# Designed miniproteins, single chains: the designs that were tried, part 53

Each design is a single chain, and the fold is of that chain. pLDDT is the mean over its residues in the fold that is shown.

## One batch from the design tools (miniprotein)

Design m1826
Fold by ESMFold2-Fast:
Structure m1826 (fold): chain A 133 residues (1-133)
Amino acid sequence: SLDDIVNQLLGELEVLDSLTNRFFVQLQILAASGEATDKLIEKAQAFTSNLQSFNKDAKKLVDAVNRNEEPETVHKLAKDAQKNADLAIKFLDEVQKMTTNPVIQEMLSQIKVKIREAVLLTQKLVDAHTQHS
């Protein structure tokens, strides 16, 4: 149901926020030890900024679906969310190539999986809304 997809998406967004906060703490530890370059920090900030934009857009999508907004509005919000998710993954991949730290590598891999899962849920939400509204 729409409600089940909404609940799954909101849960994935909460997990993403938690993982991203943990990643940022580990990045600060690496910076303090001199292991993180200014370029790595810049790319990590671009990654987190686009992920925050994805989270915000995905929540707007949930609100639009709950309000039974027009399909065109719902499709546009999902497209905006997808664009921010794609940019987040692009910068995440760049950060992953700039570090050999296994803890950061594992965190980035987990975040990437969760971004992809959240994106699939936004697509399922749009499809379900279009079929029933």
Scores: mean pLDDT 87

Design m1827
Fold by ESMFold2-Fast:
Structure m1827 (fold): chain A 85 residues (1-85)
Amino acid sequence: MTPAITQLKQKINHQLDTLVNALNLSSKQEVVNALEQVALTAKNPQSPLAQAVISALAAHFPGVTLIDFINDLGVLDLGEAVEKV
C-alpha cells in the first residue's frame, strides 16, 4: 500500500473515533451514514444527526472541510467497511 493511503486511513480512523465519542454514537457507521445523507441531500441534509456531525467535525478538526472528509472516506471505501465487520 502507498504511504499516503496508510496516513489517510489513520487520519480518518482518528477523526471517526473522535466524532463517535463527541456525538455519543455507538459506531463509526453512524457518522458515515450521517455524512452520506449530507452528500445525498447535497445542500440540505435531511437529518439532525448530519448537522451535528458537521458541527462536531468543524469544532474538533477546524482544518478539515466536509468535502475533504467525504472524499477521504470514498477513497478508502471506509463507508462500506467500517460497521459491517
Scores: mean pLDDT 64

Design m1828
Fold by ESMFold2-Fast:
Structure m1828 (fold): chain A 75 residues (1-75)
Amino acid sequence: SYRSNFSNIHNNISTIFNNGMNTYNNYMRMIRNSSPFSTISSIGNNMNSISNNVNSYGSHMNNVSSRIRRRRIRS
């Protein structure tokens, strides 16, 4: 069904994004340990910006799913 397909797509995209953030966090940890030119606060700000973008996308997908569910219940 469309709901099932959407749920699977949502979960797959969320997994990809979570894996991407984990890879990014590991990369930034390596930079923090070896780089004399970057501050922890600057790195933190960049990480928070990326996290906010991922969360915004997830929220958008959840809103679409919720609208589809509500319309189906009312019809």
Scores: mean pLDDT 66

Design m1829
Fold by ESMFold2-Fast:
Structure m1829 (fold): chain A 70 residues (1-70)
Amino acid sequence: SKKEIVEEIVKEKGGKFEAEPLLEFMEKYEKANGDWSKVVPKGTDLNAKALQEVLEAVKEAEKRLKELGL
């Protein structure tokens, strides 16, 4: 179910991401209690377009999972 939601988001993003790496990133984010600085290397530009697109995909996945009670 969680993997299915991530796969749908990846499809919506036109194959810009792969489902498994995005799911792993989400799991790291949850373990870091929402602290992005613990998920990315120190000095990472959090405003970089590519990283912002990953963050937006993660937030959308979390929203859909919450709405489904997962």
Scores: mean pLDDT 70

Design m1830
Fold by ESMFold2-Fast:
Structure m1830 (fold): chain A 77 residues (1-77)
Amino acid sequence: MEIEEAVRKTMLELGVSPEAADAAAKASRDAIEKGLTPEQAANVAVMEVVRLEPTLPASKVQELKKAIIEKLREIMK
């Protein structure tokens, strides 16, 4: 499964806008290509969501980060 596709779908399932989901998916893929860990890639992805949707509460940001970390761990192991 492609990292970008998996992250995008996970973000959309959690109610993130298509624009923010696409940005997060690309950011996480770029991070993985640079050798970052799933945890670091997930952090970069949620930072992109926060940049586009700055009113998101911290609890929702943590929920998104956890979901992306789990998804990336399943793909990358």
Scores: mean pLDDT 81

Design m1831
Fold by ESMFold2-Fast:
Structure m1831 (fold): chain A 77 residues (1-77)
Amino acid sequence: SAVEKIEEMTELIRKDISDPENQRRIEELAEELEPALEELAEKLAADPNNLSAEEKELLEAIEELHRAGLAAQKAAE
């Protein structure tokens, strides 16, 4: 599922973002997720209060991924 792919990206970032193999896997997952993220963005633009349970889980997974990315950036500073 899209949620599982985002969770995998989050785990890879937390393990070692500097690993080239992890970077390649994150890139592959990001490409696979693009259609699902576009659909979520359209729904959020139309009515952010009318999300399904699955769409809310996807949004929460994206927020977790974003937090992991910010933490990795700060660690590199």
Scores: mean pLDDT 79

Design m1832
Fold by ESMFold2-Fast:
Structure m1832 (fold): chain A 90 residues (1-90)
Amino acid sequence: SLLEESFEQLKRTLEITMKNIKSLNNIVLANYIAKEFPKFLKEMVEKGYITPEEAIELIDLVIKYFKEINVHPKYLQLLEDFKAELEKEL
């Protein structure tokens, strides 16, 4: 479906982006993504472009890479809090 194609493309792009952030140890960009990415995912869910379950999968991917690059715990907590809010919709 068109929605499934959109999710797969977004996930692929995110994986490439996160691998590059990890490889370059770009903590500044990681912190920026931690603040802005939840807002982006919320809009995507509200518009029906992705499901809450798909948004959780994307957040888990970001959290995985952020744990490996040692971002400040407050930014990891922002992502975990957003994930918990999405899980309430399941």
Scores: mean pLDDT 83

Design m1833
Fold by ESMFold2-Fast:
Structure m1833 (fold): chain A 76 residues (1-76)
Amino acid sequence: AGEELIRIVVEGVRAILADPERWREIEKRTLEEARPALEEVAKQPEAERAAISARLRAAVAAVVAGKEALLDAAAA
């Protein structure tokens, strides 16, 4: 049961990745949802913005690493 659910999710992710238009829609929606957070960051002192930027870069790197690991696992 669990393995079947994982397979369905992986196939769904592959379908989204194979369609550039769906990926762009997800990106657009994510940016729209992030807008209030970006406005809050703009209110922070310069030093705090640098710290937030570093944390965001680390979070993006973790997501990218997770995506690569998932694609590698799906290919194996």
Scores: mean pLDDT 62

Design m1834
Fold by ESMFold2-Fast:
Structure m1834 (fold): chain A 77 residues (1-77)
Amino acid sequence: SDREIFLEFLEKIIEILKKENPELAKKLEEIKKKFEAGELSIQEALDKVNEIGSEASLETKLKLKKEFDEFLEKLGK
């Protein structure tokens, strides 16, 4: 399901950020909680993820982009 695919994506990027930028990881965990509570659609959560991810270093952004590309492939683009 789209929900399961998106949650897998969120968990992967949170794990990356826990190692590379713990402050951004906390922000994404808040987005994940709101999404799990049904307060955000996938599109709304993704918009917030992209905003938070924009604050990361270039090297971290490249890692996040790889996970995002995998997410899009699983979702059917």
Scores: mean pLDDT 86

Design m1835
Fold by ESMFold2-Fast:
Structure m1835 (fold): chain A 89 residues (1-89)
Amino acid sequence: KAEELLAQGKVEEAVKEYIDILKNSKDENEQLKAAEMLSGLPITEEAKEPLLYLVKNSKNEDIKRAALQALANLGGKEVVDEALELYKK
């Protein structure tokens, strides 16, 4: 459904759907796709906590990498430094 929102030009609504997938999906493929999409979309501070959670807690290396890329897209040295610390442990 997030892809349907993007096709309709509803970028802000699509971002919220991808964030919901990060928080609530139990499917690693859905979480990976959502994190990858968020790395290319205009995300705001609301995406920070769900992405940091995945960097810290995901057992899937690809999801952790995609979440790190999305956090880099959000911006700021402090956000990237925080994410790298969570990535290690």
Scores: mean pLDDT 77

Design m1836
Fold by ESMFold2-Fast:
Structure m1836 (fold): chain A 116 residues (1-116)
Amino acid sequence: SFLEELLSLSMEEALRKMVGDESLSKEEAIEVIKEISETFKDENLASVYLDLAMAIAAEQGNEELFRKILKAELLYRQKKYQEAIELLEEILKETTNEELKEYLRKAIEILKEKLK
């Protein structure tokens, strides 16, 4: 799958692949992800909030955090909602970034509705 391919790449390569333009810098790819995700926020999709969370991890240069969020998105796409929620709740406990916390909480909320 596309997400499994992204998990095999470096964070910088994954970011460029996500935006579909391998000529962009890491910083340019992050901005494109943020712009697209902000445009689709009103659709209330977990993937939108996970993409925004990944952008923050990338801005921090935190490859481990980026990969954890990407793994949660893969679990979500596989309909493993409980496993995705558990991973996101673990990340939420470890982060102090308030914007990242907001995006993670929104993703968790959306995923919990899918379990009902």
Scores: mean pLDDT 84

Design m1837
Fold by ESMFold2-Fast:
Order: C-alpha cells, then structure tokens, then sequence
Structure m1837 (fold): chain A 63 residues (1-63)
C-alpha cells in the first residue's frame, strides 16, 4: 500500500510539473520538480526525478 501511495504521488507530481512547464511558471515547475525527485528516489527510480520537460513528463505518465 505504501508503494501504491508513492506511485499516486509520482503521477500527481508528473502532472503538476507538466502543467507548470506548459504554463511557463518557473517557480511552480521548480517546486514540482523537487517533489518529483523525492518521490522518484523513494520508488527506486531516481531517473524520473531528473525529468525537466513537459514531453518527458508526458512520456512517464503513459507508462
């Protein structure tokens, strides 16, 4: 159940990052990226925490 909760947080963080990047809000995007990195590291997928573009976030959301 902890893994399921982290996966939900990962998806939410990816969606937030994508929206912030698409809207041009650099402050919100930076904060969303920091949260994404923490969640990704907890899931053992630190590479997902390095996502910096809306396209990369969208690709991750499809998987």
Amino acid sequence: SEMEELEKKLRKSLEALKEAIESGDEVVARNAQKELKIVAEKLGKPELGEIKTAEEAEKALKE
Scores: mean pLDDT 81

Design m1838
Fold by ESMFold2-Fast:
Structure m1838 (fold): chain A 107 residues (1-107)
Amino acid sequence: HMTPKEKVREILEKLLEEVIRILKDYASGKITFEEAKKRIDELVEKAREELSKYVPEEFAQDVADLVRNEVLKILDALKSGKITLEEAIERLKEFFDRVIEAVEERL
């Protein structure tokens, strides 16, 4: 049986992998910008619901809001050509590493 820390890490790592997949699909023209935003919103909401099983609901909501805002900011920068796909993926990985560490410190 996984500990709450291990479950939280698993949820956030899975969310990171799914978001990277969406960014790659968008960058390759497989999905539109609007479809990418919709999929990100749906994934973040699912992650919030899963996180709320291991952390207080308000904290899960704060984490979800923080992740959603940063991911959409990165997606907007990618759409405008301000950053490359490689830079977008690196920023996501660095951001999620910080979020996972911060959440684990509170468990």
Scores: mean pLDDT 87

Design m1839
Fold by ESMFold2-Fast:
Structure m1839 (fold): chain A 94 residues (1-94)
Amino acid sequence: KELVKKASLLVVKAEELLKELKKKVEEKVPKEEIEKLAEEIKEVAEKVKEIGKELIATAKTEVERRFGEYFIEKAEKIIEEAEKLLKEYEEELK
């Protein structure tokens, strides 16, 4: 119960940071700010992924396992999008 709430809040935080990263990439802010924000997003997403793994490991029902799988997939997608935005920023500097 508490792990699902914690993971959900971290997902919201990661998505808000991802939106901020996209805006900063479009505004062409300094590379240091882009890299720092991308790393923060990855750190938050890794925490979501670890909670997802714990939910799967402690699952007593199919529903609990699916929540764990959901959070792992969501975290991986957030990391993928952050890395894509970082790559787009690097290409803009060429």
Scores: mean pLDDT 84

Design m1840
Fold by ESMFold2-Fast:
Order: C-alpha cells, then structure tokens, then sequence
Structure m1840 (fold): chain A 72 residues (1-72)
C-alpha cells in the first residue's frame, strides 16, 4: 500500500533527523554544555506523528533554530 511506503519513508527521515540531532548533542556534551545537548535530543523526538506534514515541518524548523542558536 502507498500508506506503508509513506510510513517507511517518514520513519527513515525521522531516524535521520534524530541521528543528526544526536551527533550535535554529542558535540555539545564534549564542549561541556549538557543542557543544550538535552534540548537537541528532545527536539529530535518531536516527530511522534510522521504522517503529519505540518508537525514534521515545525519540528524540523525548531531543530534548525535550536542548532543555530546553540552553535552560535
């Protein structure tokens, strides 16, 4: 079904976003900023409804903003 394909693709995208956030969180931990690392991990976990395009956009945008703020 097309639903199965969309779910698999959305799950893969969420996994990729979470891996990126985890990598940034690991760097923040190495720099001695554990609270910011926790924020990154929490933001990556916002993708609880992968079929919801609007929620995915907002989660991605927040993650991008958080990364930009933290890495400044």
Amino acid sequence: DEVDRLEAENAALLAQRQAQADAVAQQLLAQGKPELARMMAATASLGEDPLNEEQRRRAAEKMRQRIAEVLR
Scores: mean pLDDT 66

Design m1841
Fold by ESMFold2-Fast:
Structure m1841 (fold): chain A 61 residues (1-61)
Amino acid sequence: SMEEAKEKQKELSKKLSEDVLAAKTLDDQAAVAQKYAPAFGELAKKLGSENIRGGNPGKAV
């Protein structure tokens, strides 16, 4: 449901902030952002608030 998606988005935002603060270098911070990017993309699709015309979708590795 949309409510679950919104709650998960807030949870991910909190974890992202904590992981970024724990990162010691800019490279580590970038890696954290890339790790969470696809999850935020999926949530944006569920919420219907994302308009992407092509481009490079997020990925985790």
Scores: mean pLDDT 69

Design m1842
Fold by ESMFold2-Fast:
Structure m1842 (fold): chain A 72 residues (1-72)
Amino acid sequence: MEAIEFVIANTDDPELREDLRRAREELPTITDPVLRQHAEASLRALAALVAGADPAAIEAELLALVRARRGA
């Protein structure tokens, strides 16, 4: 949860803040360790993006999380 708090505190994007608030609520409900690992990785990727990382790499990680949620 450290990465999510960092992004919420440092972003000026209201849509991103709302997304992160939902992620905060969803993370403790994820009992599947694989899905939780993906969610945590995506949050760390968002923190890296806020710090200036490559957005294309971040997008790929977020898409992987979406696919996992669909059960694919």
Scores: mean pLDDT 66

Design m1843
Fold by ESMFold2-Fast:
Parts: C-alpha cells; sequence; structure tokens
Structure m1843 (fold): chain A 84 residues (1-84)
C-alpha cells in the first residue's frame, strides 16, 4: 500500500516481534513497548496521529492480554489475523 495505515503499522510491528521471538511462547511487556518505540523512530515520516494510535493500541493490547508481565505469542498472531 502506498500509504501506511494504523492497521498496517500494527501488523508490521507485531510480525517483527514474532520473527525476533521465533520459538518462544511468550514475549515480555517491556520487549513489546521497546519494539514499538524502535519502529516509530525508524518511521519519522509517519503521521503523528498514526504513531499515537499505534502506541495506544499496543498499551491497550498489553493491558488486556498480559499475564505475569508477558503476552502469549498466540495472542500476537490472533491480533495480526484480525487486522488483516
Amino acid sequence: KPVMSFEDAVIEILEKVLKENEGKETVKEETLREKVEEFIKEHPDWPEEVKSAVKLFIDEFIRLYSEDGKVKTEKLKEAIEKLK
């Protein structure tokens, strides 16, 4: 797509997290937050509205699906499929 949507941005971040955590059943909350910040820094040309929406989505996702400071990789895969 020529313009990255909020959904496309979230998908790309979550796919990167899954690839870097291949074979793991869970990802730490801190790892997810760090990956979001890294991704936003790598995409300075993104609209500020999209950056803010991505941060809010990931914070809410962690709030809903985090157990003992960790999110199951299965939940990341489910989120990607729902956003496609």
Scores: mean pLDDT 79

Design m1844
Fold by ESMFold2-Fast:
Structure m1844 (fold): chain A 83 residues (1-83)
Amino acid sequence: RIEEATKLLNELYKLALKVSKTKENTLKIIGLYLRGLGHLLDGDLEGAVESARRIYELAKESGASEEELKKMEELLKKIEELV
């Protein structure tokens, strides 16, 4: 399940990077992704979910389209189902 969570977190991260329009938001997304990976390495799925939620919110604040947000929300929901 750690492998599944890692794959889903990576897909969410890639989409969030794609919608990031500023260097600052890009760095924040990278930091959140690394934090999420750290949680997964420790077997902390709840911590990984929290990191994923923060990535989603940051992408939303970055002006992601409704289509992009729906795709990211679907990935976030799948990550949440692993807890």
Scores: mean pLDDT 82

Design m1845
Fold by ESMFold2-Fast:
Structure m1845 (fold): chain A 74 residues (1-74)
Amino acid sequence: MPSPEEQAQALVDATTAALEANRDNPEKREAIFTEGLKKIGALEEETGDKALADKARQEIMAADHRIRREAAAR
C-alpha cells in the first residue's frame, strides 16, 4: 500500500502533468484542476491528515497559477 504521502505526491504529479499537457485548453485545465482538488479532498477525509492535504492543494494551485501566467504572458 502506498503511504498517504506517496498517494498525495502521485495525485499532485498526475494533476500537474495533465495541466501541462492541456496548457492551451483552459476548459479542460479547469476540469483537471477541479478533479485534482476533489481527489485531495477524498484523501484528506480518508487519512485525517489536513496538513498533507493542504500541502498537496498548494502544489496543485501553484502549478495551475504558473501555467496560467505563462499562457497570459504570451
Scores: mean pLDDT 83

Design m1846
Fold by ESMFold2-Fast:
Structure m1846 (fold): chain A 99 residues (1-99)
Amino acid sequence: AEKVNEEILKKLEPAVEKLRRGEDVTEELRELAKELEKKVEELKPIETEEVKELRKELEEVVKKGEEKMLARGMDPEVVKLLGRVYLYGAKVILLLLEK
């Protein structure tokens, strides 16, 4: 889990720094989201009740975050990509915690 988290953070840090400067990070976030989606597909799903509840809570947190960003006038494409990166990144971590 720790090594995967470090790899994700290393790839996310440059995008976060650009976002802080008001620069376009759409391509960096899109590539990271695709990589994380692929990692989720490569891992077998964990079907415990606890993981199902955590997934539901995570999806609600992401949705609320996206709604707040959209209300503040953030680019809808960037908001969707950030939500995907967060959701799939957390899913990878959850899948690794049960192994």
Scores: mean pLDDT 69

Design m1847
Fold by ESMFold2-Fast:
Structure m1847 (fold): chain A 60 residues (1-60)
Amino acid sequence: SSELRAQLEAQLAAEIDALEAQVEAMKKTSNPAEQEELDRQLDRSKEALKARMEALLAKG
């Protein structure tokens, strides 16, 4: 249902916001190479969270 999608999208947005805040905090004590790796890890984590949401919607 559209309501389930909206709820899962809100949860995804909250999880991404929390993850981005954590990565930003880590970057403050990181060198440029570490910052690039943190950005790559963040992108992979975002993709995994989005894939999880779509998998849950496909089962619903």
Scores: mean pLDDT 84

Design m1848
Fold by ESMFold2-Fast:
Structure m1848 (fold): chain A 88 residues (1-88)
Amino acid sequence: MTEEERQKAQKALEYYNKAMEYLDKLVERGREDAASLVFQIMAEAEKNGWKKEEALEKLREELKKKGYSEEDIELAEKALEYLWKTKE
């Protein structure tokens, strides 16, 4: 591995840990379904070639349909944003 590849891998781990912090907050609030939905949307985005903005829109739409609060939606959006950064 080059030093650049190692640095990117290290940043990806940091972003992953940040995503897990937001997902853990959702779980602590009893919102395991919202946390699971973040991973489902990420998988669908990868399968369908969605852009980050489209994935965030779909996540927000689904959580609103399920009656989640704006605070819960914000936590889920932050988790997805950090997971997306692991792929950049």
Scores: mean pLDDT 83

Design m1849
Fold by ESMFold2-Fast:
Structure m1849 (fold): chain A 65 residues (1-65)
Amino acid sequence: SQIEEDITLAMATIAASVLGFDRTEIRDGAVVVHMHDEDEAVFAEKEAEFKKLMKKLGLEARVVR
């Protein structure tokens, strides 16, 4: 439902903001976040943290550079 999608996006947006991602969206039931022009090691660390947080919430997550 729209309400469930809105709540999911709000939770994902808060998590993404805390981890420094610049954009959050929902595509095909997955939460997609973007991180622009970041060091490879920092990107990998933030990707792992975000995926771990999303898994705890029962959400599928993708991180894009």
Scores: mean pLDDT 75

Design m1850
Fold by ESMFold2-Fast:
Structure m1850 (fold): chain A 70 residues (1-70)
Amino acid sequence: ALERVEELVEEAVRLAKQGKLSEAAATFTAALILGVGEGLPKEVIEEARARMSEIENIPLSELAKKLVEE
């Protein structure tokens, strides 16, 4: 359960770095749903939700700049 959520979060970060923002958001959402269904600690769920919020609020242009500069 926890390992699967971590894998989904890692995959979402990888997709975000590739500029696939919508796929990244969908993957984070899947991680959140799985976390709720598996009864994971709320701190893990909140971290996944916060990362989704950060991605959703980052314009694609700013995300692209971060990927190029970092």
Scores: mean pLDDT 62

Design m1851
Fold by ESMFold2-Fast:
Parts: C-alpha cells; sequence; structure tokens
Structure m1851 (fold): chain A 65 residues (1-65)
C-alpha cells in the first residue's frame, strides 16, 4: 500500500538507486511528487550536496508523508 511504497522509496534513495526511486514514485500515483522532490533536491544542491541530491530529497520527502 502507499505506506509500503514510501518506505521502499526511502530505502532505495538511501542506497542511491535512482531507477528504483523513479519506479516507486510512478507507482505512488502522486502527480506533484517529482515537483516536490526536485525542489528539495535544488535546495540540497545549493547547500553543497550535489552527488546524491535527488536521492536524499526523495528520502526526506517520503519521511515527511
Amino acid sequence: KREELLKKMAEAGKEGNLEEVEKLVDQLGIPDAWSRISGRALRLMSEGISKNAINKAAVEWAEEQ
């Protein structure tokens, strides 16, 4: 269910598996999820976190749901 998908997405993000994160976001069916994750990633990049910014943003967004 939704909570299980969010947990899997956070785990994939922590592992740096962007392909799995993308698949899980699609399965969640939340239309603005990528917009929110991308916004968070831009903030992290501005703070000097660039290599895994999108994965870290996905983890943080999932934990905020």
Scores: mean pLDDT 74

Design m1852
Fold by ESMFold2-Fast:
Structure m1852 (fold): chain A 79 residues (1-79)
Amino acid sequence: IDDAANQLRRQLQDMQRRARQSGDQNSYRAAQMGIRSLDNGDYQTAVTIARHVIRTTQRSFPDDARRIGRAVDDLVQGM
């Protein structure tokens, strides 16, 4: 579960960086909140936020959204 949480954290950090570079403040803040939830051990909130990030970014960053989706699935299976 720690490995799956670390993987999701890395994917959210990558999305946060892309959102910052593209000026997408909403996706940046959502990714930041997801990372905070993971760091607090609140995996259910992190999964909810990550799924929101996928929905809002899948058109602009489909490959990044897909990687977040896989990391979410791995974390949920470990919960």
Scores: mean pLDDT 83

Design m1853
Fold by ESMFold2-Fast:
Structure m1853 (fold): chain A 93 residues (1-93)
Amino acid sequence: SAKEQEQKHALVMMEASVGVLEIDLAVLKTVLPKLSKDEAIKQVNKLIEKTDKVTEEIKQIADKYNIPKKDVDKILKELEEIKKELKELKKKV
């Protein structure tokens, strides 16, 4: 059905958003040792803010397309792990 296709598309887009954040995190880890302390903190904070924004957008998409709770919970857990790793990186700067 059209509704099932919309749900599948929404889920793929949600997973893609997490993938982009994982790439951003991997890039950040590569550049952090080359940055000043102030710039490092700024870049980590920007990615934390981006992760929070993506988390809120994903919750809104999940509600709009009635995505199954199990799929939403999996994605939200992945976002929380990214945010946890960012907070640990910020402590090491």
Scores: mean pLDDT 89

Design m1854
Fold by ESMFold2-Fast:
Structure m1854 (fold): chain A 71 residues (1-71)
Amino acid sequence: STSEQIEELLRLAERFVEEARELVKEWQQYMAETDLSQEEIRKETVQLTAEVLDQIGRAVDALIEARRLER
């Protein structure tokens, strides 16, 4: 049903947000455990930013689709 599709899309969005949070936690742990140069820190942070934005983008897409189905 449409309501079941909306609920699944909302759960999917929540999973993508949680995956983004886990990426940040893993990055924080790696930075705390590893002696990195400033250039290496910059490169790792840029990569994290790209990966987090990808997960958030997927969550936004799921929310937009859920809203479309509500109409």
Scores: mean pLDDT 87

Design m1855
Fold by ESMFold2-Fast:
Structure m1855 (fold): chain A 84 residues (1-84)
Amino acid sequence: MSLEEEERLAEELKEAARELAAAGEISEEVAEALIAMLDKELEALKEGKAQEAAEAIAASLSPEEQKQLLEAQAKVNARVAARR
């Protein structure tokens, strides 16, 4: 995937997260955390450090926080996939 495609995907995922939070499907706090992660991942990708950023994010999260973010990410991914 190109940087332009990654930027487009990140924007779609961020938009879906905001929509899900507005609909009450995920909490605003979880949506903000997911958006912040997407922004950090995109920034690291531009610097050629996407792998380091992914490892740092994983290391910073508790198992409970990881589960909450994975559930939110699954909902966001499903929403983006349904936007046909």
Scores: mean pLDDT 75

Design m1856
Fold by ESMFold2-Fast:
Structure m1856 (fold): chain A 94 residues (1-94)
Amino acid sequence: GSPALKIGDEHEKRADEAEKAGNYKEAILHYLQAAGYYLSANDFEKAAEYLRRAAEVAKKMGNEELSEMFLKTAENVLKGGRVLIPEVEKKVLE
């Protein structure tokens, strides 16, 4: 597969392991990185999937606002097809 897909898959595996260990912040970071790599590979469905998984982990942490932000980002990815995760985060923070 492409290098981006391979790196995305590695981050997904690390996120799953972190989530199982209860390391929710680490899990969110790896799911976001996986989504970014899948976006760079034009796999918008996988990118949206891992943004939704990050949202589920944020909800487990009791952070409903962060969860909602990730869900909206996932919808934007599917509607727009092309969005950079850092650009979306910057837009929300400004």
Scores: mean pLDDT 80

Design m1857
Fold by ESMFold2-Fast:
Structure m1857 (fold): chain A 87 residues (1-87)
Amino acid sequence: SPGLTNLLLARQYLSKGKKALEEGKYDEAIEYFQKAIDYLDQSPETPETYRLKAEAYRLLADAYEKQGKKNESEIWRKKAEEYDKKA
């Protein structure tokens, strides 16, 4: 189904983003995490989807923090906390 395909793609982009983050490729990591979020936004609203969104936003915040972009990092960290409460 489209929803299951979107969830699978979101997980794949999260994995790619985590690898890029570990390798110090912060711009690539940000692009991958944003792609994961886009697929999660197209997925059914479930506790699993909310947990994955929280993870994606935390990782996005971490990538911005590594770039010294503290204000952007704080925005995405707050977004992650909102989704953790919905999970």
Scores: mean pLDDT 89

Design m1858
Fold by ESMFold2-Fast:
Structure m1858 (fold): chain A 77 residues (1-77)
Amino acid sequence: LEEARKHLERARKALESGNIDEAVQHVAEALKALGREKEAQALINTYNYLKSKGKNDTAKLLVEMAIRRLEEELAAA
């Protein structure tokens, strides 16, 4: 749990700095720390796919939603 929280805080700071590529990597590391490796891989794959199609705003929204959802889950744990 503590490792996941640290990765998630790094993801939020990266997102606020406009470094979305860094933010998605930190979210993936938080998911892996929680044993959710398949979800981490799915997030990275979807993010890269959206970027490859020029859908940068949608890719950013995906990362924002992932951070928010995971923050809510960790607050409830």
Scores: mean pLDDT 85

Design m1859
Fold by ESMFold2-Fast:
Structure m1859 (fold): chain A 83 residues (1-83)
Amino acid sequence: MREEVMREVDAVFKAFAVGLKIGDMLGLSIEVEWEIAAALIEPLLAGDAEAAFEAALKVLEEHGVKLSEEQKKEIYELIKEAV
């Protein structure tokens, strides 16, 4: 039980850390940063970097954020470090 709670808390912390890093890199509002973080929790908890990357891109697309190939690569690297 305690190990499961620590795993969930760790995933939440990592999700918010990544969301803040992406927001800082792209100059996003805090609301978009929090939406990215929320979308990352489940795939990070599952250890699925590709699902996490797709979730982050979906949130960014829904908010009209246009990404270069270089920015997409940087986002993937940030997510991969968090898994």
Scores: mean pLDDT 83

Design m1860
Fold by ESMFold2-Fast:
Structure m1860 (fold): chain A 74 residues (1-74)
Amino acid sequence: SAEVAAIQREIRALMRAGDVEAARALLERFARDPRASVQEKEDALLAAVTVGREAGVPEAEIERIRDLALELIA
């Protein structure tokens, strides 16, 4: 959806800027949103992980974001 695409763009921008905490908070809020599908949440998480790695975010920080989001999506 256009809304999910907008969230993915915002997460990518935050990760590129090194604002990992803002990206994590946005992912956490989106993971808890009952209006979003599980697939939409997983797509947002994949975008965050991919761009974070490309931007040089430490793998430990990426793993923490991923694990938190996966727990909330389930």
Scores: mean pLDDT 78

